# Designed miniproteins, single chains, continued (4), part 101

Each design is a single chain, and the fold is of that chain. pLDDT is the mean over its residues in the fold that is shown.

## One batch from the design tools (miniprotein)

Design m15486
Fold by ESMFold2-Fast:
Structure m15486 (fold): chain A 91 residues (1-91)
Amino acid sequence: KEEAEREIKKLEELIKKVEEAKTKEELIAVANEIIKIVLESTVLPVTKQIAFVLRIIGIIIELEKFGLPLEEAKEKIIELIKEIIEDIKKN
């Protein structure tokens, strides 16, 4: 399915952007791009879109308000992107 392939490619590109993020602000910008892709998905069910968006928001809140280390936040977001890709592939 062409839509699934396009969404997966965008998410794979975002993994690289997460790895390259040096500041909280850069990581939050990438997280917002992930949220946009998830909410615009034609492949993910709405319930999965909501669940993934809430998990991303949770990581951002931990990073901004609760002292989550940047490298740990990056790992959590990368693992979450991998889960999103897996769900898109399962379709």
Scores: mean pLDDT 87

Design m15487
Fold by ESMFold2-Fast:
Structure m15487 (fold): chain A 87 residues (1-87)
Amino acid sequence: SPAARRAGQLLGREAVEAAREAFNKSADKYNGYAPVGDIATAAQRAGASGEGVSALLEALHEFGPTVNGLVSKEAADRALDEALAAA
């Protein structure tokens, strides 16, 4: 995905890994889903730019629909794997 590759390049490895950690923590509470806001906040705390966070959100939406602000494990894993490979 062009969006996932761009997200990885803008975020860098540390911010992508922080986003994945936030997803895994939230997925335990939300039965395999994570709030998009928690993922974005974790990337920002790891030093991500607003542009990088925007690209990450675009990548998440590309792999799966966001329902009530939650993204599925399948969508998040696919987006984050491609972003991490590009970081």
Scores: mean pLDDT 78

Design m15488
Fold by ESMFold2-Fast:
Structure m15488 (fold): chain A 68 residues (1-68)
Amino acid sequence: MMLSPEEAAEAMERLLAEYRAAREEYLKTGDKSRLAAVERELRAFMGRLSAAQYDEAVARLAELQAEL
């Protein structure tokens, strides 16, 4: 089921924050397990988006990855 724009934005902000935290944990500890789990959740989330919401999510993830 497709998410509303507000639900998609809120979930994306949460997942981007979790991705950043998981990346920092991996860099600090060498443990990839949390990062891998967040990446799986992000893929599942993107599968529930409309085409427009998916494009927005991809752009926001790319911006975060460029900052890291």
Scores: mean pLDDT 77

Design m15489
Fold by ESMFold2-Fast:
Structure m15489 (fold): chain A 72 residues (1-72)
Amino acid sequence: SVAEDVLLALYMAGEGVALSARELARLTGHSVGAVNRALARLEEQGLVAREDGRYRLTPAGLERARALVAAQ
């Protein structure tokens, strides 16, 4: 899913790294529109936090991304 791809891209970028929707679109191969919709849902779920137009994993988001890696 777009949301899972976004979580994995943020996880692979490294701890504390914040990325823009455009950077996430380039990394995942999804459109900026699809990434923005996924980011809105992930922010509502508390899995990403927005700072100065950039998004980073919350502690809950990091735990979810680790679970996704372990499930693959």
Scores: mean pLDDT 87

Design m15490
Fold by ESMFold2-Fast:
Structure m15490 (fold): chain A 74 residues (1-74)
Amino acid sequence: HMEELEKKEVDEYREWAKRMREKAENGIWTDEDIDELARRTVERIEKVNPLTPEQREALYARYREAFRERAKKL
């Protein structure tokens, strides 16, 4: 069940995800795109499981590396 605030987040996420797919299909992910992918992934995890600052930084670094490796294969 979506509240008004949640609907805005879902709509924003869908628009962003669509742009990321289009960029991936064109073989282009910039460092800013990689940072955004990692940040949004960590933020989504934090909504379900609270993270310490140390855990957040570690996950962010891990996802940045994972998305960077994926970007090299586009």
Scores: mean pLDDT 75

Design m15491
Fold by ESMFold2-Fast:
Structure m15491 (fold): chain A 68 residues (1-68)
Amino acid sequence: SQQQRQQQLIDQARQAARDLGNRLSPEELGEQSDEVEEALKRGGKEEGTRALEDQASRLVQSSMQSQS
């Protein structure tokens, strides 16, 4: 179903973002986006990685809505 496919893509995007965030230095993580850089300033690498995961999830969701 479309719902299952969307959830799978979201889960894959979140996992990829988490793996990337854990591999990058704080400086490199901040280079990913302004949102991630601001999260790093507030809560360090953990918060920056969470922001990256959330951004990846939102991008997938926005892409799926464009197909409606």
Scores: mean pLDDT 79

Design m15492
Fold by ESMFold2-Fast:
Structure m15492 (fold): chain A 67 residues (1-67)
Amino acid sequence: LLRARITGADGAVHDGVAGRTQQAVAGNLAAGMDAPAELGGTHAGRLFDLETGEDLGDATVEVLGPA
């Protein structure tokens, strides 16, 4: 797992993890990425609430380093 920072469309920042599945997770939030997570990379994505399945809008995922 890699450390990831997810920034929502509203500018809210969520610290989480990214795997090799083109997804970053922070608590009950998930961001689907447009490409596989790269160490030190920044990826465009879409943020979802895992409890409700709601689409929370566009997100930016920064892959920061090893978890």
Scores: mean pLDDT 75

Design m15493
Fold by ESMFold2-Fast:
Structure m15493 (fold): chain A 64 residues (1-64)
Amino acid sequence: MLTTEQLIQLTADWLREAGREAQAEALVETLRVLEKEDPEEARRQAAYLARLLSRRLGLPLPEV
């Protein structure tokens, strides 16, 4: 099972591979701020984004 930080890095890497560098940077910043304010919500959002990108890009998703 991945940590919140690992999920953030995974989703950011996938966005960079898709050519969405600016979106990857914005995502990391937003989720890291959220993790300091509400770690449970940050985890939930990171997991949702990982699942969405996994499905859309056809990439393997480890257990979340």
Scores: mean pLDDT 79

Design m15494
Fold by ESMFold2-Fast:
Structure m15494 (fold): chain A 110 residues (1-110)
Amino acid sequence: SKSEELGKKIIELLEKLLSLLRKLIENAEAPEEERQKILVEMSKVVLEIIELLAQLDKSNPFDREIAEKVKEALNLAGEAVQAVEEKDLKKAEEKLKEMEKVIEELKKLV
């Protein structure tokens, strides 16, 4: 279905975002310019995800559940980024792991 196709594309982008978040954590002690490049790439991926989310039919329970889990994953990514800026790498890794779990739950839906 169109919802399944959109869901799969969003999952691919979330996995890309997850990979960029891992790179950000690995570069937590790198110069600010290096971290800034990763953050710019992450921002572009987030905007693509938001655009695909806007195409989901929120009146449909299936699309609504996908949208809710995608928003949860994006919120966890934001919390992880904040933890990196606060130099709390343990919290950043915890949020990354929670985001991975949400992505696996999304894969079961689509």
Scores: mean pLDDT 89

Design m15495
Fold by ESMFold2-Fast:
Structure m15495 (fold): chain A 74 residues (1-74)
Amino acid sequence: MPLAAVRAVFESREAALEAAEAARAVPGVLDVLVVPDGDKWLVAVLTEASAAADVVAALEAVPGVTSVSVAPAA
């Protein structure tokens, strides 16, 4: 099945963890990673391509988001 990678950058670890929980609640999400990215935090979501828009909406709803991007994963 076609997959998408959604990446979001957050100002704080707490915001990134909240975003990861929100992303995991979206049907079609396969994996969620939270990693430090310099002075910020990266949330990387692997999802079914059909769920990518819902994942973006969930990540953008979390306070402290600085950027969100989507790319094909497979």
Scores: mean pLDDT 83

Design m15496
Fold by ESMFold2-Fast:
Structure m15496 (fold): chain A 89 residues (1-89)
Amino acid sequence: SEAEVAAMVEELRDTLLALAEDPSITPEEARGIFDGWLAHVATLPPEEQRRLLARAREVLEEVLAKTTDPAVAAVLREAIARLEARLAA
């Protein structure tokens, strides 16, 4: 549902903003959080997956613009590339 899509995007946004602001979170932890989110997205119907991936890309780009840690920025760029690849398929 649209409400489920909105809730998952908000969860991702809140998590990524916290990651960008918290120097104690490692790149490995960041990848783990994103992989878990993607695994949950994969359980949804294809139409909801596409909506989520498109909106998540916008959120990742917003968080990347605010990110000062180059290691976290690298994880976010990898995440954006993975989302773009899935959207292109």
Scores: mean pLDDT 76

Design m15497
Fold by ESMFold2-Fast:
Structure m15497 (fold): chain A 87 residues (1-87)
Amino acid sequence: SMAELEEELRRKARETFEQEFETQLKQYSHLPKKEAEIKAAKAVLEAAEKFRAEMLPKARSEEQRERLEIFTETVKELAEEKLKELE
């Protein structure tokens, strides 16, 4: 069903966020923990926006566009939520 597909996309987005956040944290390991986490979360947010902007015009169907939107919006929401927690 569409609900099952949406949940799978959101699960993959969570896994991608966790992996990318850890990767970005390593790049900011020289900074204090909170500052590194803020910069890492912002970097993930920026990367998700760039990915969406690049991939959206290349989508061959409405279904591919919808899947891309669900995936990228979920990654962005997780990054924004992390930033709110780090206030």
Scores: mean pLDDT 87

Design m15498
Fold by ESMFold2-Fast:
Structure m15498 (fold): chain A 77 residues (1-77)
Amino acid sequence: MIELTEEQKEAARRVIKESFGLDDETAEQVVEAIEAAAKGDTSKLDALPPWQRALATALYNAIKADPEAFIAAVKAQ
């Protein structure tokens, strides 16, 4: 079980909105799916459309691999 910080969730929302051009509602849904998956509940992730699930999975893997590098990369954009 991993708990995402508010800074990690905000960085993920920023990537979704700025890099993928998605609205606040979609960004919030994707981040909620990542947060639930990090806590062991994949049901929200599985409920996403395939392309949003792929995006959520990629962002979650980036945060798991190096959360500090992920935040730094987002802030540099």
Scores: mean pLDDT 77

Design m15499
Fold by ESMFold2-Fast:
Structure m15499 (fold): chain A 87 residues (1-87)
Amino acid sequence: SEEELREFIERARAVLEEMKRNKASQEEITTYSLTIAKGIVEALKENPDASEELKKEMIEVLEEAKTLLPEKYHPLMDKYIEEVKKL
């Protein structure tokens, strides 16, 4: 449901902010960021009726996560972002 997708986005943002506050390792931030990116793509594929507003919010979360990652992971994050845009 759209409500479940919104809760997923809010939780993802909260966890990323907590990781930044608690000075989580780069490995932990990278693992979580890639996990949420894959999760977002899979969730949208299962919810093809998701609103364009919600898709935009999901892209914003992915772009925020991308800024926390080393440049070597940026092409992978860009692929997830483009996949969301194509859904």
Scores: mean pLDDT 82

Design m15500
Fold by ESMFold2-Fast:
Structure m15500 (fold): chain A 103 residues (1-103)
Amino acid sequence: GIKEKLEELLKELEEIAKKIKKLGSGKLADKIVKLIEQAIKDIKELSKEKDPTKVTGLALRIIGIIEDLRLLSKKLSGELKKLVLEAAKKLREALKLALELVK
C-alpha cells in the first residue's frame, strides 16, 4: 500500500544520505546531508499529521529543501551530484505519498 511504499522510499533516502556522508568530507556535503535528514523527518511527521495548517507548513518546508538540494547540485559533479539529484527526486515522490496518506 501507500504506507509501505513511503517507508521504502524513506529507507532509500537514509541510504543515500549515508553514501553522501562517505563520499563528502566538507561543509557542503554536511549541509546536504542535514537537508536530506530534515526532509525525511518532516515527511515522517507530515504522514501522520491531522492539522491541515501543519500539513501545509511541513509540505512547504519539504518543497524548499528539495529546491535547495537541486540548486546545490549545480555546484557538484560526478557521483555526489547524481546522489543529490536522486535524493531530490525520491523526496518529491515521498512527499506525494505522505500527502495521499493525510488526504
Scores: mean pLDDT 89

Design m15501
Fold by ESMFold2-Fast:
Structure m15501 (fold): chain A 95 residues (1-95)
Amino acid sequence: MYDPKVLEGEILLALGRMALYLGDYDLAIELYERAVELLKEAGSKRVADALAALAEAYFKQGKYEEAIKVAEEALKIDPENELAKEILEKAKEAL
């Protein structure tokens, strides 16, 4: 869909993935949180993917309780989100 907030959210998701790949988990979290805000304001279902990515960033940083909370939020929006399910299982096992 054409929406400037969705476009900005998608760009922030791509930048967050790059930060995550480079091991900058603090930057990845910041970028993903901004993507979540924009996608929520736009009413986009893509917010579930942004929340799943945020949960992965928390998981990689060792913040397992935060990863669980955010992954559960993603699954409330999209119960079939594969990344959110994966992070939820892995984070629960890491506690």
Scores: mean pLDDT 87

Design m15502
Fold by ESMFold2-Fast:
Structure m15502 (fold): chain A 93 residues (1-93)
Amino acid sequence: SMNEKEIEKLKKAVKKLIDKIDSMTGLSKEDQESLEKGKKALEYIEEVTIKKIKEGVPFEEALKEASKETKEKLNLSDEEIETVIGHLKKEME
């Protein structure tokens, strides 16, 4: 189904982005801390989005709701959550 394909794409995109972050070298301490927050955001977005999709929420709505919950849970700025979602959507293309 389309929902199963969206879940597979989401999992692959999250893994690819986390692997990219883990491969980065020569980063400042501040950049390392920002990327660790980004990794936590990606993991939480994946978990919440998949849960909502399994409950019958369409992918775009599930991702939007998961983004909002992730922002609140991790105390992210609008810019931080938009950056994470932007990278995630790009990897899912």
Scores: mean pLDDT 84

Design m15503
Fold by ESMFold2-Fast:
Structure m15503 (fold): chain A 60 residues (1-60)
Amino acid sequence: SKELEETLAAKKRFEEALAEYNKLVEDPNSSQEQIAEAEQRLKEAEAAAKEKYEKFEASQ
């Protein structure tokens, strides 16, 4: 279903954002700005994934 596909895509984006954030945090050469931008993207991806999941659950 479209709702399931969107939910899985959002979850994948969240997982990718989390991996990027963790990579930047662990890299001593990362700038504070890069870490802050990745954290912002992670929070946005998490919120989007949660919203898609709630919509999917309501549609079932």
Scores: mean pLDDT 84

Design m15504
Fold by ESMFold2-Fast:
Structure m15504 (fold): chain A 80 residues (1-80)
Amino acid sequence: SMEDEVKKFAELARDIIENKISREQLLKKADELGLSPGARRRLLTLYDEIERMEKGVTTEEDKADFEEYKKALIESLKKV
């Protein structure tokens, strides 16, 4: 169902944000869970965005901002 797809999407998105999943594992799990092509694309975009931001962290201020951003994203996922 659409509700089940949303829950599976949110779980994988959380794993990306928490650095609990590799890009290869993300592709495998999205396929195993039967997520739509659109959902898979959004998850890959999120993965690439989080990885890019992490590579851009060069100061303690950047690190604090990145951690706060990830925390806000995780909290937003709990409300869906």
Scores: mean pLDDT 83

Design m15505
Fold by ESMFold2-Fast:
Structure m15505 (fold): chain A 72 residues (1-72)
Amino acid sequence: VSPEELQREVDESFVRMSYSVSMLIEDKEELEKDVEDMIKKGSSKLVLEGMGKAAKDKGLDETAKKAYEAAE
C-alpha cells in the first residue's frame, strides 16, 4: 500500500466517524447549529465533510452545502 493510499484510508475513517456521530443527533435544528458553530471555529475539513454528509442525508441541504463549501 502506498503512503498516499494509507493517508486516504485514514482521512476516510475520520470522515466516517464524524458522519456517524452527526447521524446520532436526532434534532435537525441542533445539527444545523453544530455545523454553523464548527464552521465559525474553523474545524477540520474532514469533520465538516462528515457533518455535511449527515446533514444532507437528514434533508438539511443548505446546511450540507455550507459545510462542504467550508471544507474546501
Scores: mean pLDDT 80

Design m15506
Fold by ESMFold2-Fast:
Structure m15506 (fold): chain A 72 residues (1-72)
Amino acid sequence: FSAEQQEEFRERLRADIAGLEAALKDESLSAEERALLEQALAIAREALALVEQGRVEEAVELAQQGVLALAA
C-alpha cells in the first residue's frame, strides 16, 4: 500500500468510527442492533490501531472480515 492509500484508509476508518459512535447514541436500537454496531466499532478501532502501526495489510483484512461477519 502506498502512503496515500494508507492515509485515505486511515481517514475512512476515523469517519466510520465517528459514524458508529453517533449511531450507538440512538436509544431506540434493539439489543441485537446495538451489539452489531459495538462489534463493528471494535473492529474499526482495531483496524485503525493496526494502520497507525504500519500493519496496513492486516488492518484491511480485519476490516474486510468484519464487514463479511456483519453481512452474514
Scores: mean pLDDT 79

Design m15507
Fold by ESMFold2-Fast:
Structure m15507 (fold): chain A 87 residues (1-87)
Amino acid sequence: AHSPEEEALLEELERLLLAGLMWASEQLTAQGKDPQPLYDLVEALAKAAQSLSPEQLRELIARLREVNARRDVEAFERTVRELIAEL
């Protein structure tokens, strides 16, 4: 079972992933691109995050906050791929 701190961090992570996915998938669809690969990447990262320590979750959250602020779909996809590769 997760600690209350880990649960709060996982909730914040899910919020950031969903927020990024929402605008990124809208941008991809507007460009005539398939958003499915991005959905698969976000699902993979969310699943991997369940086994992370609080320190790893904070680092992941910080990187997602930074990339979400840019509203750049390429940067978002790259960041998600890099985070999965680091886990």
Scores: mean pLDDT 84

Design m15508
Fold by ESMFold2-Fast:
Structure m15508 (fold): chain A 102 residues (1-102)
Amino acid sequence: VSTPFLEVFGKDKVITDFEGVVVEAGFPTPLGLEAIVDTGEQLVVLFEPYEELSGKLQLLLSGWASEGRIVVVLPPGSGLLEAAKVGDIVSAKDGVVTVKPA
């Protein structure tokens, strides 16, 4: 499954192209689904909001970025993080995130 990403928070540490393994998947939060990808060099948070990007969601994501997290925001309804499982391979290239079974 593939989807373009909307935004990357933590831009001073930005990876626009990466490959890694899902180490935590499908974790529900009040505002969206979270997954954690290990690239071998750093951890990247994939976040899919339930609704369009709001001021409340922007504050949350900016807060996470200020805590040193690198957060890649996916469009709502992509279904990418609902389908993702621990051990799946994630690749990001040219602003598109793809998840494949291991």
Scores: mean pLDDT 72

Design m15509
Fold by ESMFold2-Fast:
Structure m15509 (fold): chain A 82 residues (1-82)
Amino acid sequence: DLSSEELKELIKRYLDEAVRNPHNPGPLSLAKHLLDTNIDKFSKEELKELSDYFRELAEKHPDHPFHKSFLDLSKELEKLSG
């Protein structure tokens, strides 16, 4: 079993891979799967951190193919952290 901290770092690594590989949906799908299957392991603060990370990726990469996906996931996590 992975800790919530280890899961956050793994999710962030997959997101960084998604940014570097705009034509490969694999890393983003893996990040979404890890979030969805482990959402109950995260504190509200950790969900806020992940939300902010997705938002920052979207802001840094406005023309990226996954820009809308990053924003949508950020908003979903923000609602869960409130």
Scores: mean pLDDT 86

Design m15510
Fold by ESMFold2-Fast:
Structure m15510 (fold): chain A 82 residues (1-82)
Amino acid sequence: SILEEVRKAFETSEQSEVYPVRVAKMDNGEVTEEVSVRIDMSKLTEEQKEKLLELLAKLEEALENKDYKAAFEYVEELGKLA
């Protein structure tokens, strides 16, 4: 899961690590919308890391429910942390 990958990045980061998050909306087999953000883990405070994990949990839930509007909004909020 995205959350497990991000948690592993936080645990292994003695070095600056940039984590890419990508969300794509598919309509009739074609990508109609795509949003991507790069998050520099080394620049995050503990409060920002908690906020990142909360946003990723909400993003994962939105994607499971196929709520692409909410998913794109969460990716934009992730971009504000970077």
Scores: mean pLDDT 67

Design m15511
Fold by ESMFold2-Fast:
Structure m15511 (fold): chain A 91 residues (1-91)
Amino acid sequence: DDLSVEELLALLQETDANGQTLLHRLAKEGRAEELLALLEKLLEDPSAHPALLALLQHKDADGLTAADLARQNGHESIAEVLEGVERLLQE
């Protein structure tokens, strides 16, 4: 689509009143297809990896990451994917 990886990362770094990013909201809602497509696009561009790692580690106003919110809302598979991607990016 019309958004570059850099522009997409800029949008993903925006937080709402609760300090939540788009990743937090997708994980909380269990929107697996949208979340996986987003992760796949960012993982295909190595220059995006540092920013993606920062996003995965970003904590909301309650101190929760996107993976934490996924697990808290019963979306264990999404939490495992997010944690796996974070681990991959730290190698």
Scores: mean pLDDT 83

Design m15512
Fold by ESMFold2-Fast:
Structure m15512 (fold): chain A 104 residues (1-104)
Amino acid sequence: MPSIEELLERIEALLRELEGLVRTHLPEAAPLVEELRRLFEEIRANIDDVAAVAEARARSIRLFREILALARKAKVPQEVLDRLEGLITEIVALLDQIEDQIAA
């Protein structure tokens, strides 16, 4: 099993890629990505607090749904939409793995 530190490093890399795609293809979602960054820093700061991590994860999922809705409305290229969906799916899976490890 990867360590919590390795999971956080992977999420950081995926968030940077998400930020790049939003900057290029969906600049109207920039405030949502800034909020995701804040929630990620909240997870890092409160990694030993299962309830805080769960709350930040739930808020992140809501923001991801808003980003995908905006991307569909803006009619971003299908390749961009597929990559956004892939990045979001992987980030959510990594957040679930962090929550499972800290709850153990």
Scores: mean pLDDT 86

Design m15513
Fold by ESMFold2-Fast:
Structure m15513 (fold): chain A 93 residues (1-93)
Amino acid sequence: SRFELAIEAARGMAETFAMLAAISNPDNEEYLEKAVEKAVETGVWIGLRVLPEATEEQVKKIEEAARKAAQDARDNAQQHKDRLEQRRRELRE
């Protein structure tokens, strides 16, 4: 359905935005928090372009999907950073 397409578009955009932000500025907590919010805003914007006549409930679901995707991307990037830091320590031995 067009609603499912809107959710997937919102999720994909939010995930990509949040992931790129986390890779670019992995140590800036305030920047990463703001990047998640910007990822959600961008995801919702794309979702509403796919479904311009979205009901209030559909908009909420699109936002929830975008937020989860952005947060998951940030959490995954943090785990990757932690593993790279551990590997750097091992290589210094």
Scores: mean pLDDT 82

Design m15514
Fold by ESMFold2-Fast:
Structure m15514 (fold): chain A 68 residues (1-68)
Amino acid sequence: MSEEVAKASKEMLEEMRKEIEEVGKETGNEEAKELFLKALEYWVKLEEEKALELFQQALDLLTKKNGK
């Protein structure tokens, strides 16, 4: 696990935020988007376990859509 990723790269985090915005816009899943953004905030704070928990919740919302 890379501790340096969260510390060194705000640029990467900004790019991830843009990706999350795009996914939210295309899917219409605002709740999942908010969870992803919150996970990034915890990731920046080096609270990796909390960040991963929120990422899993966001992915769960996307994955457990109708699948249609």
Scores: mean pLDDT 68

Design m15515
Fold by ESMFold2-Fast:
Structure m15515 (fold): chain A 94 residues (1-94)
Amino acid sequence: AEEARKLGEEGYELGKKATTVEEGLEGARLGVEGAVLGLKAGDKEGMKLGGKGALVGGLQALKHATTIEQVTEAIGLALAGIGLAYEAGALEEL
């Protein structure tokens, strides 16, 4: 659905330009939300874009993480992105 793709793209763009852990985590959360909506709608493109956003945002958050809680959330969101991209058949595009 359009909403899934929009959230995934927003998450990806925010994740790419994140300069703080909070920006990276927000990008990752938007990515996961988009991917979950894509999964519910049967929209593989939405799942792919959301998974990519979750992975990029999570990795960027991890680069800026300074606490164990931040590291745990960043890794969890990145792994969720990988799993959702796998379900979409889009792992190679990550």
Scores: mean pLDDT 82

Design m15516
Fold by ESMFold2-Fast:
Structure m15516 (fold): chain A 95 residues (1-95)
Amino acid sequence: SKEELLKEAEKLAGDIVLGVRFNAPLDYIKEKVDKLYETVVGIVPELEEDARAAKQRILDIYEKMLKGEITPEEAAREVQRVLWELFEKVREKLK
């Protein structure tokens, strides 16, 4: 159901934020972000471009953290904002 997929997406978002905050390996982050993208597109296909943009923004934030340009805490905050914006759009489309 769409409700089950939304719960899965919310869990994946939490995993991504925590993974970034605790400096998880790139493979872990990439796997979670890819699955989040697929899950969001499965719920709301119209948001494919928004989900793709969110995926790229999260990976870019993670790369900045790996280069020491921002802290893991700052990176997690930025990722949380990206995810919040994406989920607002998902909720709006489900009305």
Scores: mean pLDDT 89

Design m15517
Fold by ESMFold2-Fast:
Structure m15517 (fold): chain A 66 residues (1-66)
Amino acid sequence: DKDQVNSYFNQTQQFTNAAISGTPSQARQNYQQASGYMSQMGKQPSATPDQIKQASKYVKQAKQSI
C-alpha cells in the first residue's frame, strides 16, 4: 500500500532528523528507529527503488551522527 510506504518513509526521515539534531544519548535510539522503519518500508511491494535509496541515505546520515 502506497500510504503505508509513505508513512514509513516519513517516520524514517523524522527519526533521522531526531538522531542528527538530538543529544548523543538519544541519537542511537533514534537511529535504531529510523533503520527499523526503513526495513519495514523495504518489505512493502509498493516501495520504489528511489524511495529505498533515499531512506537508506537518511539512515546512513543518522548512523554517522553517533
Scores: mean pLDDT 81

Design m15518
Fold by ESMFold2-Fast:
Structure m15518 (fold): chain A 81 residues (1-81)
Amino acid sequence: SPLRKAAEKAAEVLRSHGQEAVGEDLRAFIERLEQEGKRPGVIAMAAAMRLIADTVEGRLSPEAAQAAVKAINEALEEAGI
C-alpha cells in the first residue's frame, strides 16, 4: 500500500531524529485511518496536522516534522496519489 510505505518512510525519518515513539504513533495512526477507509488525501492532511500538533506541544522539532511531511508527500507522489 502506498500509504503504508509513506508511513514507514515517515517513521524512519522520525527515528533518525530521535523521535521513534512519535514515528510509531504516526504509523499506527495512518494505518488506522486506512483501515477505516479514509481517502489518501484526507490521511495525508490528518498526518500533517498531527505532526504540527506534536511540534506545538514540544514533542517534535520543526525540522523533524518538516522532514516527515516531505517523506509522506514524496512517497504518495511516487505512487501517483
Scores: mean pLDDT 83

Design m15519
Fold by ESMFold2-Fast:
Structure m15519 (fold): chain A 57 residues (1-57)
Amino acid sequence: SPEELAKLEELAEAVRKASPDEVKEAESQALAYIFASPENAELKLKYLAELVKPLAS
């Protein structure tokens, strides 16, 4: 679980830093990771969504 959280943070960072052309690939990688281990998929999706929220003021 801690290792999975670290991986989700890494994937979320990739999504946040992705250009418009790259965001689809980054999102697909994150979703593939979550659904490869669906034990807590809903919780992982919520966590990922929080991490990718724009930090725009």
Scores: mean pLDDT 72

Design m15520
Fold by ESMFold2-Fast:
Structure m15520 (fold): chain A 79 residues (1-79)
Amino acid sequence: MERERRAVETLVATLRELGMPEEVIEAIERVFRERDEKVDEEQLKKVKPFLEKLQTENPELAKEMGARIAAALARLEAE
């Protein structure tokens, strides 16, 4: 619980540093936070298309964001 919450907080902080819009950060945070209870496929479908669209519209930002998010999550999961 605490570990997952900390991972979500780090993820959100990383997204903010990358300049991601607050609305998108909130949506992503909600999906990961609900993981504690149960991530619904509906929630994943809401965020996934947006991330794919971001990859198309701003590939550089999406690539950097994805790499940092993956690194932050992996580091917290390993620790």
Scores: mean pLDDT 58

